# Designed miniproteins, single chains, continued (2): the designs that were tried, part 90

Each design is a single chain, and the fold is of that chain. pLDDT is the mean over its residues in the fold that is shown.

## One batch from the design tools (miniprotein)

Design m7119
Fold by ESMFold2-Fast:
Structure m7119 (fold): chain A 86 residues (1-86)
Amino acid sequence: MTPEEVELEKRYARRVLEWIEEQMKFVEKNKDKLSEEDYKKIIEAGEKARELAQAVVDDPNPTREQLDALDKAVKEFNELLKKALE
């Protein structure tokens, strides 16, 4: 990746971190509406996505593999949220 592409991906990852934080707060406020199993799955998926996004932010040269893993984790977290809370 070029330095310009790296900065763009880091900007994306920072926005993802902010979005995850907002969603995790929403989940905590609605914990009483979730089964224990759904809550655990959502928290695990959110923490995984957070770790991957933070790794992209902190890595001076994130790899395409790291970016693809982040995208997959974000998608899985979002799908769990939709299924459980919508």
Scores: mean pLDDT 83

Design m7120
Fold by ESMFold2-Fast:
Structure m7120 (fold): chain A 69 residues (1-69)
Amino acid sequence: MEKVVYKMTVQEAAASRTLKAGTWYLTDGTGDVLVLEGVEEKELSPVGVARELQKAFAANKKKEEEEKK
């Protein structure tokens, strides 16, 4: 089975009620792309998606900044 790939912003993902389980390619508008693989049905609610993405983007950005001077 081929992976379902969504290319959308965090706001679009949070507002969507028709997302499918799969792999998501999301951007925070800074040029960074967050890849969420194996997205489960529980993550597909707008509230759940928004909460998870906010944490993931914050953590990923902090790691990138910490690695770079």
Scores: mean pLDDT 58

Design m7121
Fold by ESMFold2-Fast:
Structure m7121 (fold): chain A 81 residues (1-81)
Amino acid sequence: SKIEEIRRLRDEIRALALAQGREDLALVAGTAVQEAIRYLEQGKEELAVEAVRKALDYAREHYPDAEEEIRLLEEIERLAE
């Protein structure tokens, strides 16, 4: 399902960020995507997209070189719409 794919991508982002020593990115992205999953389970797609976009904005501002984590967050945003 769409939610299962987003959950898999969340785990991939967390693993990548942790492997690169980006512990704050792993926490922020992991938390925001988990919030997005909860909104999707409630049928609140617009709020789910907003939660992912906040994580994307955080990643782009604080970790602009985290290209792979940002790409995976963009994929989650696309799936959440």
Scores: mean pLDDT 89

Design m7122
Fold by ESMFold2-Fast:
Structure m7122 (fold): chain A 77 residues (1-77)
Amino acid sequence: SAAVEEARRAVEELLASIKSEEELEEYKRDAEEALKKLPESLAKAKEREAEWTEEEKKKMAELEAALREALRLLIEA
């Protein structure tokens, strides 16, 4: 999806901007924590899911996939 591709480019640009191994380690650590907390954050975002259209639910799923991909790419860097 376009959202996943945009997330991938954002991570590639972020990684290119990192100037030290210590800075990279901090971003990876933050990404791991964000990924670990993502289910809770998504549950809060989906609080009104019952009121959403099928299109809105699909867009949320695409955003979730994009966020997971971005965090995974950063952790695997």
Scores: mean pLDDT 81

Design m7123
Fold by ESMFold2-Fast:
Formats: sequence, structure tokens, C-alpha cells
Structure m7123 (fold): chain A 94 residues (1-94)
Amino acid sequence: SELRKLAEELERLAERAEELGDAAGAELLRRAARLLLEAEENPTEELILELEILRGLLRIRRGVALLAGDEELAALYDEAVELIDEAIRLLRER
């Protein structure tokens, strides 16, 4: 499943964010991965909205990382946003 692969990538990014010292960001990424797995079983508009909210929060975290000069963490959140955008696209094509 494409959504399961995206969830696995988000879990890897969560582990990396934690290693980089952003435990709160890692928790948001794990939450996004969990929502993707839930959406694979039962895609709902409510789950899509929750993913859109998490995407927004990750964009804010990217901005904070950039202001702090943490280019690695900022790039990680850019990748996470792209993965969530792809998941939302796949869910809306069903």
C-alpha cells in the first residue's frame, strides 16, 4: 500500500527529528503516520482534515528551524510536508 509506505517514511523522519532534539516535532510526525494507517482502513474527510492541520503545524516547525539556523531539521519538515501532501492527494483520488 502506498499510504503504508508514506507512514513508514514519516516514522523514519520522526526518529530523525528526535535525534536532532525535536521530541515535540517527532510526536507530530508519529501522529501523522498513525493517521495515514487509519485512513488506509477507513478514509474519511475528518482524517483528511486532521492531516491538513498536522501539515500546517509541520510548516510552522520548518519556519522555526530555519530561523534557528537548523537547515537539517528544516529539510526534514519539508520532506514530511511533501509526504503528507502526497497522502492527501491519494486519499482524495479515491
Scores: mean pLDDT 88

Design m7124
Fold by ESMFold2-Fast:
Structure m7124 (fold): chain A 88 residues (1-88)
Amino acid sequence: SREELSREHSELVDKLTDLLKNDADLETIEEQIKALLEVVERIVAHYEDLAARTQSPQARRELETMREQAEELKEYLAKILEEKRKKG
């Protein structure tokens, strides 16, 4: 469900934040980022399915917002990985 995906996303973001605060190793950060990206793709897929089923302008706008947020998050996570690799 959307609620389950949102909760899973929040839990993974909190875990990544804690790992970054505690300067976790590259492998741990990469695994957490991979898990977070998988949930983000599932969230986008949920909104794509909802937009297709409802055909409402509101659902389409929500999908566009989620896609934009997912792209920004992917860029941010890629920068985190690059910086962590440069330190190791």
Scores: mean pLDDT 80

Design m7125
Fold by ESMFold2-Fast:
Structure m7125 (fold): chain A 63 residues (1-63)
Amino acid sequence: MSLSEKVKERLEEEGITFLSVEQVDKIMKMALGGHSNAEIARTLGVSVGTVSRTVKIGKEVAA
């Protein structure tokens, strides 16, 4: 199971069920590349809050 799959499972537990594994992976890669949450949100067509939560969970899962 990939890091992105683990993050998606945690998001679904919190009611965020509309992101695909590919979208979660892209959010994580863009965040690691230094892109802002607003830039990531604009790129994927999701809310800044969704990106912020995804990045926070990704850091928790990766630790």
Scores: mean pLDDT 81

Design m7126
Fold by ESMFold2-Fast:
Structure m7126 (fold): chain A 115 residues (1-115)
Amino acid sequence: MEEVADIVLELLEALPGVSPETVERIRKAIDEVLKKTKDPEEALDRMAGEVMRILDEDPEVTDEQRAMARDGLALIRMAVRGADPETVRKAADDFIARYPELGEAVRRAVERLLA
């Protein structure tokens, strides 16, 4: 789960308009989830919830950036749940077509999740 948390944080750092202070707040929230939750699926659900809660509280983050984070977290969840690698890659391609500015971060995330 620590590697999944790192992937989530790298994706968030790639989001335009998310401050280093907001990323640090998310990192601390993720650390607390990992201390309390040992089940991977439950940990990922709780991490996603904390990410979206913190982004919703940040007035500098736009609705489009929140949608990018939500869609990115859904892609990570798909891979962690053991979806077929080709299904994950197709979902990543669809994501990159919608949000090309996140293309490199998403490609790295998918490579790490499928390795």
Scores: mean pLDDT 81

Design m7127
Fold by ESMFold2-Fast:
Structure m7127 (fold): chain A 59 residues (1-59)
Amino acid sequence: GVARAQELVDKTEAGRPEVGPEVRAIYERGLAEDGRVDTSAASTAGGALTLFLIDVLLR
């Protein structure tokens, strides 16, 4: 879910502070594009989008 995607963003920032802020910015933008940031209930739509953006940014 979204929480798993958020964990990946946090780990990226912790491991690589140089790129962490950029990853977080892409993640937040991705959640906004998906329609609702507050999707921690039971939705993976935002999570899938954030994982995609994280993968694209870090590759």
Scores: mean pLDDT 52

Design m7128
Fold by ESMFold2-Fast:
Structure m7128 (fold): chain A 81 residues (1-81)
Amino acid sequence: SLVELVKRLLEELVSATDPFEQDVLLAFIQIAVAIAKLSGDAEALREIGELLRKYVPKAPAHLQPELQAIADWAEAEAERL
């Protein structure tokens, strides 16, 4: 599922120390969130938002604002679906 994919990507992101790997993982997370939105899966989008929010404090400090923004966007878009 997209939720399981995002969870795996987040687990990899909190362990990643290479900037290139961090960038690629963040891009895949953004793509997965976009797919959930485009598929109209409000429940998956809500669960993804909750996962992102949970992982923000565990993520590399410089990526925390971006992850929080994606979480906020996912929750807002789920309410519109």
Scores: mean pLDDT 85

Design m7129
Fold by ESMFold2-Fast:
Structure m7129 (fold): chain A 75 residues (1-75)
Amino acid sequence: MEEKIKEIEKKIKELVKEKRIGGVEKAMAERVLERNPDRSSPRIEELLRRYEASEEDKKLVDEIEEITQEELARA
C-alpha cells in the first residue's frame, strides 16, 4: 500500500511540474459526475471541455479510488 501511495504522489508531482495535471483533474471530474450526475458545475464543465484525459491519467485516478476505498473500509 505505502509503495503505491508513493508512486501516485510521484506521478502527481511530475504532472504538476510539467503543468499536465489538467488531464488527471478531468479524469477525476468524470468519475465524480459518473457517481453524482447532479454535481455538475461550470468549473467541472470547463475541465471537461479544456483538457483530455489520457489512459494513464484514468489509470492513476483508478489507483487513487482503490486506495480511498481501502482507507474508508479501514475507518
Scores: mean pLDDT 69

Design m7130
Fold by ESMFold2-Fast:
Formats: C-alpha cells, structure tokens, sequence
Structure m7130 (fold): chain A 55 residues (1-55)
C-alpha cells in the first residue's frame, strides 16, 4: 500500500511517475488527499483525469 499523504507527495516530487499515480488511485480510490495529489502532479494524464472525476 502507498505511504501516508506527506510521503506520497514527497515521492511524486522526487520522481513523478504515472505508474505511482495509478497505484494511489487503485489503493486509496476514496482518499481525497491522494486524488488531489494525482490531479496536482498529473493533470494532463489519464490518471489525473480519473482522479479529478473521483473528486
């Protein structure tokens, strides 16, 4: 499972990866903070679009 919200943000900032964004969406689909992180870092990707739709 992905780490807490702060650790997830740090990982996305250090090595942004759509694969990691997809993992966040799969493991915590109803976690608003995780969805917001995916939208923030991947707004122009399928993962970002899916996260935005879930908000």
Amino acid sequence: MPPDLEAARALLEASPSEQFARLLLREEPDNRGMLELVVEYFPDTPAGAEARARL
Scores: mean pLDDT 71

Design m7131
Fold by ESMFold2-Fast:
Structure m7131 (fold): chain A 65 residues (1-65)
Amino acid sequence: GKGGATGSSASPEEARKRAEELAKEEGFEGVLVVEGADAASAQAKAIEAALANPDMAVVGVAKPA
């Protein structure tokens, strides 16, 4: 996508695909997707998961109400 978003705002599928490509380039073990009730919750969960899993590329995805 043309957007410069961290993935949570652009689209869940685009964010996941981008994270997988970046993970391969950076040498991460894989991609971990975490879900939140909203964008802020998803981002907070993604940060916590990234700290716990330094070898994984983490993507936060918000679900609409």
Scores: mean pLDDT 66

Design m7132
Fold by ESMFold2-Fast:
Structure m7132 (fold): chain A 94 residues (1-94)
Amino acid sequence: SLEEKIARLEEIMRELGLALETLSTPELVERTVELIDEAIELLADDPATVARLEALRDQLLANRDDPGAVYRTVFELAEVLQEAIDKLKAELKA
């Protein structure tokens, strides 16, 4: 359901925040890729958001040895996920 999709995306955002606080850079990259892949599956009906998530996944893997680039990519991911959540919440109220 739309409500379950929103709840899972909000859980992904919480897991991303925890990963940022607790994981080393290599572990953060691996965990973030898993969360991106789950978000892509949840947002499969939104090809524009999927394309943004795939680009962030590629960026993360290409820069995995650069902690600053990894950190910036994770924050950009959080912005994309929040935009998707807000859009779905607007659809739920319509």
Scores: mean pLDDT 89

Design m7133
Fold by ESMFold2-Fast:
Structure m7133 (fold): chain A 83 residues (1-83)
Amino acid sequence: MSLEEALAELEKWYAKLKELAEKIEDPEKKAEALELAEKVYAGVREAIRHLFGDHDEEAAQAAADAAMPDAEKLMKLLAESEA
């Protein structure tokens, strides 16, 4: 997978994630989900650039690890909104 292919897949993923967040009826939870989605998108994009652009696996892992708490919080929020 090239850097361009990885970034294109990330954009598709982020678009779908925003669609899921937009379906949350609670305006406070919707705002939080959209904010978390943006933070996770930024972190994953940084990890992709390090991994596929610079071929720096350590920097990519560090960026991914930094994004993990926001990703876990987002996944929990989306799961709770479906219940």
Scores: mean pLDDT 80

Design m7134
Fold by ESMFold2-Fast:
Structure m7134 (fold): chain A 58 residues (1-58)
Amino acid sequence: SELLERLKAAGLPLLTIGTGILVNVHGLSYKEAATRMGISVSTARRGAQKVREFLESQ
């Protein structure tokens, strides 16, 4: 995935990238993404926000 390579090149953690893709690309809720990634909803929200900011900057 070209998006995955760009997010990795930007220095985002893999967990943040995975969470952000689940929310911003696949349309999962923060709770669904948090459950799939094994993290808190707060961590999922922050990860999704970082990936969204990156996508909006490109």
Scores: mean pLDDT 81

Design m7135
Fold by ESMFold2-Fast:
Structure m7135 (fold): chain A 72 residues (1-72)
Amino acid sequence: ASQPELLLQSALQALQADPRNFDALLEAMAVLQKYPSAALEQTLEQYIKSLPAPIRPTLESWYKFFQKERAA
């Protein structure tokens, strides 16, 4: 796997261990900002959608916040 893919996977594993880990989400967003890729963005979105319903809305909200910051 490419280095950006490995960095994203590490961040996703940290989020899986603690879904409230804002630092892990920030790391995933930093990877996407430095290495813009529709494929990596889709991977992160699919992971968030696969999370249990109680925690998914919180992470989706934070992810959308970072997407808005990146688009500006």
Scores: mean pLDDT 68

Design m7136
Fold by ESMFold2-Fast:
Structure m7136 (fold): chain A 68 residues (1-68)
Amino acid sequence: SELVEEFKRLLKEPHPEYPEFALALVRDLFRRAGLEPDERQLRAAIELGRKHGSKLSEEQLIAAVRAV
């Protein structure tokens, strides 16, 4: 499945421990896409996802992660 689609799904689910849990899940997702982001890049990606929601593109997500 597509990186950005799975990423958006993870962000839609309410979870009390979501920040810590999301870092682990998003890191695994990005590794499957051939990326190895650090924690700062993962936090930036999550923030971007929350800001743009359904309008976030895969290219936009990847570019933001690489810019950190």
Scores: mean pLDDT 69

Design m7137
Fold by ESMFold2-Fast:
Parts: structure tokens; C-alpha cells; sequence
Structure m7137 (fold): chain A 84 residues (1-84)
């Protein structure tokens, strides 16, 4: 799956979260999609785990997204990525 994430410096940010299971990743994707300021969520499921990419309108929403992702049981990592 090919994903290029490019932000124009308008304060948008991306959260990348890695999960130990597809079930944890589905919970992560749902929780991230529910955050005000989320503009998109992509879930990539593998046999050994899954990764969620969530796009946000602003950095403050992305920081909240990172905290929400880290609070999910089975989260291996979550990071705010500046894509400007």
C-alpha cells in the first residue's frame, strides 16, 4: 500500500500508531476517528499486528490523538509526525 503524506505547513499533523494486534488497531482507529479535528484515518492490518495513520487539522488535535492511542491496550508506539 502506497501512502505519501504531505502537509503544506498549515498546522496539520499526522499520528502514526503501531499495535500488537489487529483488534487493538481497530480500537485505535475508532478512537482516533472520534477526536475533533481528525480529517482521515487509515488502518493497515498485517498478520503480526497493525499500523494506524490518523490525519488531524492541527497539531493540538494530533497531540491528543497520540495520547489516546498510547492509552489503548496493545499499543506498541504512537508518534506525532510533522509532515510539513
Amino acid sequence: MKAEVRHTGDGRALVRAEFESREAARKGAEALAGIPGTTGVTLIEDEDGATVYARFRDVAAAERGKEVALGIEGTLSARVVDTS
Scores: mean pLDDT 74

Design m7138
Fold by ESMFold2-Fast:
Structure m7138 (fold): chain A 64 residues (1-64)
Amino acid sequence: MPLNPITGKPVLAEERLPDGRIRWEMTGAIYTEDEEKGELVSEESGATVKRETLYKKIEELAKS
């Protein structure tokens, strides 16, 4: 993935907030990390997803 020229990180970088939540830079979505599984839970929908699954899906879309 291309790097963000401002942050030097991948365009779909995650940012860990002080309270332990994860902000997804590309979408602006906020996720809570599941402490037991390391999964992300959407603050808006309650849907759970693994970081790796999101990255793989984006890589697939970029290759398609």
Scores: mean pLDDT 63

Design m7139
Fold by ESMFold2-Fast:
Structure m7139 (fold): chain A 67 residues (1-67)
Amino acid sequence: SMEEDEEFLKRLEDYLKNSTADFKEIKEKVVAYLENKGYEITDEQKEKILNAKSIEEFLKILREVLK
């Protein structure tokens, strides 16, 4: 549901802001996580996610993908 997707995105934003983990590795893991959850992510959407330069851009792309 949209409510569950928003909760996921908020938790992800908090994790990204407080994590010392590599942003590239996190983006790759999030793509894999969403595919494993059954989201159909196009190659174009994957490219946009993996090329996001900031947390804000990354989350904006994910909001569009999850709709």
Scores: mean pLDDT 77

Design m7140
Fold by ESMFold2-Fast:
Structure m7140 (fold): chain A 80 residues (1-80)
Amino acid sequence: SMSDRVRDDVSRMTNMRDRMDNHRNDSRDMRTRVRNDRTMSPDDRDFRVGRMDRSMDTMDRVMNTVDTRIRDYVGHYNDT
């Protein structure tokens, strides 16, 4: 049914979002370690941190899209 499909889609998106959130948190922790890694040159640290910042920004944008989709699907499910 439509309601079953919406429920399955919401569950799948929620699980995907949770996995992305965990990955983003791991990336944040790694960024802190890279930033504080005194065995790397300052230029190498800045380059790596910059790449991680861009990757995390992309993740945040994707997660915001998923959050919007979950809200839309939950709203539609409650209205139908």
Scores: mean pLDDT 81

Design m7141
Fold by ESMFold2-Fast:
Structure m7141 (fold): chain A 63 residues (1-63)
Amino acid sequence: SEELEKLLREAGFSEEDIAAVLAALEAKRADEATKIIVRAVVDGVEISPELSRKIGELIRKYA
């Protein structure tokens, strides 16, 4: 949770998008979390290899 928040913040995600991703993951809605992340990337956020790995681990856990 804290590690993911830190990585999302470092990547330039807004506090609203960070909260939405965390809420989607808590609800076990990996599909919704993925949609938010994809939208942010399309809007110009760059995902580091470390953040990509963490997202992959969480999606695998809930999907």
Scores: mean pLDDT 78

Design m7142
Fold by ESMFold2-Fast:
Structure m7142 (fold): chain A 108 residues (1-108)
Amino acid sequence: SAARVVARARGAAETLADLAIEHLKNGDYDGAVEAVKAMADFAIDLIRTHPEVADGVVAAAEETFRRLVEEAKKIGEEGSPYQKKLANKVIDAARENLERVRDAAASM
């Protein structure tokens, strides 16, 4: 069912976003970026296997990436200059990976 695929996309994206934030809070930049890439890769796989729900998967990804960017920004604002630098890199990775999701949907 279309609704089930979109719900699965949202749940997986939220879990990976929470993992990315946990890695960032622990100073694990590489772990945070890998979680962000996994969010995009999961969404892209769903778009390719279920093109009929591409718009719903993109909408779920946009919402979850927006929340991730907001949380990363807070961590950067409340943290050290080094933590702010890492948060900005995670935000850049999130923006790049959201564009990968959008590009995949646009190619369907």
Scores: mean pLDDT 86

Design m7143
Fold by ESMFold2-Fast:
Structure m7143 (fold): chain A 96 residues (1-96)
Amino acid sequence: SDQEVKDRVEKLVKDNLEKAKKLDDSQSKPSLSTQLVIGQMEIALQIVKNSTDAYKAAVAVKQLLDGAYSVSKDDDLKSSLQKARDEVQRLIDELQ
């Protein structure tokens, strides 16, 4: 269902937002790359919460996940973002 897709996308975004925030908090100096990932995930979270269209929300979130992945310099965060990208792409393909 559309709601189940939105809930799954929201969970993936929240998990990566929390991971990025914990990484930022653990660092002695602010990382611009990690802060950019946080910003991308916060925008993605607002999109999924405010969208009535699960397909359009998933497509927009996928673009933000792609951006977050490209700017991240942390291997664990990149791995988490890659898994989220793959899962959101599968959801997009199923909704077409």
Scores: mean pLDDT 89

Design m7144
Fold by ESMFold2-Fast:
Structure m7144 (fold): chain A 73 residues (1-73)
Amino acid sequence: AAAALEAGRKGDPAHVPELIALAGDADPDTRAAAVAALVSIGHPEAREAVIQALKEADAETLALVAKYLDELA
């Protein structure tokens, strides 16, 4: 989670592949942080991974993504 949020703050596209992997993590908090970081970076190649993660997310995971997006803003 912490590493994903740090990558999001930096806006570093070099971390996009790692964040895409973390968006599929078993831990909902880690998934939410990775998705928020990918959205914050805004890398177009991550768009499909973000959309799929959001489609599969429950309401709790979506709320966590929103919280992390606000923290990264």
Scores: mean pLDDT 73

Design m7145
Fold by ESMFold2-Fast:
Structure m7145 (fold): chain A 99 residues (1-99)
Amino acid sequence: SHMEKEKKLYEEGIELLKKKTEEALAKLKEKGEEEMAELLKRGSEAGLKILEKLKKGEEEKITEEELLEALIGSGLMYLIDQGRFTVEDFEEALKRGLE
């Protein structure tokens, strides 16, 4: 069933996002980057809400703000994985993306 496969995909996505967020937050804690940790927590929370809504078939309840926050959180996780942990690193990456 297509719907059963989609539900499993969203469930796996939720678990993966939780795991990756925990790993990224641990790295930020080691660096003392509390502001980046708060931004990542917000993005991860938005991403989890989106995946839960998708799992329930409530796509119409996803807000533009939730999508934007989840996108920002994804970008932060990417930067953290590359060893960039500061708000300045995020601002530089955003500036380059707009060029």
Scores: mean pLDDT 80

Design m7146
Fold by ESMFold2-Fast:
Structure m7146 (fold): chain A 61 residues (1-61)
Amino acid sequence: MEEVADLMRSGAAALEALEAGKTPEEAIQVAVDELIKRGTSPERAEELAQRALDAVLADRA
């Protein structure tokens, strides 16, 4: 359940960054920073941010 919430927040942050004209690499960094800010470990934040960005890009394809 916490993983789903983290994925949703990461996806929203990544989507917002992409809509603002940022690159996918910058969108991942924004999502990672948001997860770390909320107490997620850096290792888990990277994993969740990658999964969230992949989901956002798949939905937009």
Scores: mean pLDDT 75

Design m7147
Fold by ESMFold2-Fast:
Structure m7147 (fold): chain A 100 residues (1-100)
Amino acid sequence: MITAEELEKLGEVIAKKYNFKKPLAPVAFAVWLGGGGPELVKQTIINYGGTEEEANEIVKYLESLTPEDIRELAKEAGLSEETIDLLVKRFEQRKKRLGL
C-alpha cells in the first residue's frame, strides 16, 4: 500500500514541475489515480480553492501522462521500485476502466 508520505513526495514533484499550488497537485493526483474521472478531479481542485482554469490545466496534464511518465515522477520523488510498480499498475487499471 502507498503511504501518505510517499504520496506527499510525489505530489511535491508534480507541483514543482508545473508550478501548481502545493495542495492542489497532490490531491488531484490522488483522486485521479484512485479512479476519479475528469469531473471529480476538477470539482476537488475547485473545493480546495483552485480556479476552473487551474482545474482544466491539471486534468489535461493528468490525462497526458503515460506509464513511463508515472515511473519518472515516482523516481524523482525517491519512491521504492515496489511503490513505483504499484503506481504504474494503478495508472494502467484507471486507463482500462475509462476505455483509454
Scores: mean pLDDT 72

Design m7148
Fold by ESMFold2-Fast:
Structure m7148 (fold): chain A 75 residues (1-75)
Amino acid sequence: MSLEQAVEETKKRTEKIIEEAKKRLEEGEDPDEVLYKAMGELSRLSSELRERGLLTPEVAKILKEAGFEITKLAE
């Protein structure tokens, strides 16, 4: 996998985590539980990318921004 492909994969996977969190909120799930699950998925993605040697500064920035967006959903 190229570094550019890793960036695009990370964007798609983080966007999916956020989209699924938004859908769970629309379905009336507890915001704290939705946040917990979404942050857990983001943490697992971060660990996977680190193990694959793909945790570049650009990828780390995308993960950080996704974490911030997920946190805002629970407000």
Scores: mean pLDDT 83

Design m7149
Fold by ESMFold2-Fast:
Structure m7149 (fold): chain A 61 residues (1-61)
Amino acid sequence: SEFEKIQEFAKKIGAQDEVNEALLEVDKEMAKNPDMTPEERIQLALEKLKEVYEKIKKKLE
């Protein structure tokens, strides 16, 4: 899955905690909204991952 790929990548670059927190939030929202399509779930995950990406950029600066 896309989530697995993102998680493995984050592990390699040392950002797995940030990505895992974002993925847990996505899982929580999916559990509340079971009618959510795969596309909507991916969109939610991408929004959360944008925040993680900014944190990673700050660490790498």
Scores: mean pLDDT 71

Design m7150
Fold by ESMFold2-Fast:
Structure m7150 (fold): chain A 75 residues (1-75)
Amino acid sequence: ATVTLKDAGGKEQEVEVDDPRVKKALELIDLVPDDVERLKARAELDKIEDPKEKLAKAVEFIREKHPSLLPQALE
């Protein structure tokens, strides 16, 4: 699966991912408007190998730090 992600400068980059849960996790973190916070969140996801845990961590991050984005996280 292919995901379009924003880099440190907000530029869009296409990334290949093997699991749709990884795609969803990366898309959720990409909703974070602050570039530094987004990069830190992605670095935390990169430490998690399991797709299910990676998605759970992304949802938890959005719930705790950006609750206004939670409706988009549940779609």
Scores: mean pLDDT 73

Design m7151
Fold by ESMFold2-Fast:
Structure m7151 (fold): chain A 101 residues (1-101)
Amino acid sequence: AAPEVTVPDKTVKAGEDATVKCTVTVPSGSAKVHIVAFRVLPDGSLEFVASVTKVVPAGTHTLELTLRNLKAGEVYRVKCKATNLATGLTSEAEGTVVATG
């Protein structure tokens, strides 16, 4: 079975850090979890910012990715993908982080 993945949206004030939480539920075996953050540029293009990769066993896990010192008007897309290592089945969720100022 594919893992279950959730990532919430988040709003922070300019100058603050944002910690994005990806919750992954793995029904059996192990899963490779990949979190990637992109900054949305004014033209709508995406700029790579950060990523975290971790292998987790069966169960529910929360992985974190921190975006530091966000500037007014910045928008980030954070994707979390989990792949079951036995089956190759994947699930993906996306959250948006906005810095206001």
Scores: mean pLDDT 87

Design m7152
Fold by ESMFold2-Fast:
Structure m7152 (fold): chain A 86 residues (1-86)
Amino acid sequence: SEAERERIEAEAAELVGKAYKEALQLVEEGNVEEGIKVFSDAVDEATRKLSAAYPEEAEQIKEGGKRLKEAGEKMLKERGQKLKEE
């Protein structure tokens, strides 16, 4: 149903958002690689759920997830580097 798809989209967004917040906390504690893993795993899970809900757009969703993961990992690494300059 349309309501079920909207719910899956909301759940995917919340999953990634919460994981990014947790990843930022891990990076601030000096655990950059663990933070990247938490974020990456959440993006992969969200991508799998969305691809299953929208099979016609699965390739676009997977590519979007890959790009989001790469961008997030870069941002987390850059934040970790800046914190070491303290």
Scores: mean pLDDT 85

Design m7153
Fold by ESMFold2-Fast:
Structure m7153 (fold): chain A 87 residues (1-87)
Amino acid sequence: MREEALKLEKEHEKKILEELSKKLGVSIEEAEKYLVEIEEKYINGTASKEEQEILQEVIKKREDFILEYAKKVYNEEELKLLEEKLK
C-alpha cells in the first residue's frame, strides 16, 4: 500500500501548509516557501526563536498525523483481529 501511504502523506503536508498559510495570512505557495526558508536557516544555525517554534510545531503536526494515519489504517477491530492471529 505504498501509493495509499504516499497519497495520505501528500494530503497531510497540504493540510499543514493550509493551516500555516492561514496563520501567516499568506498563500499556500508562500507558506511552503517560508517553511523551506526556515528549514534552511535552522540547518545554517540562523533561525530565530519564533522560526524554530514554527518549525517544531510543523514537525509535531507531521508526527500527530502519522499516528492518526496508523489508527485509520488499523482500526481498533482490525488491530484486535491481528493480535488474535498472532497469539
Scores: mean pLDDT 72

Design m7154
Fold by ESMFold2-Fast:
Structure m7154 (fold): chain A 85 residues (1-85)
Amino acid sequence: MEEVVEAADAAAGAAIGIEFLRSEGHGEEAVLTLYPDRAEVRIEVPATGKVLTIRLPTAEDAERAALAIYTTVPVRAVRRAVPAP
């Protein structure tokens, strides 16, 4: 199931992502993708088929939230999306 959540700042986004990974119980299999051009962080948990997209106010907030998430929870992979021209 896919869920989209809006976060007011990097700290709120990080808290949402960390809570999602802890509640799913399969953080070590999770893939985190940062979309700087869209100010979004996408977390995919293949074991459960769940996907969370966190939308932030700025690209900088998205980068800070992503960093806080993957340094707090050992995810399988961290990816950065390249903006399409």
Scores: mean pLDDT 80

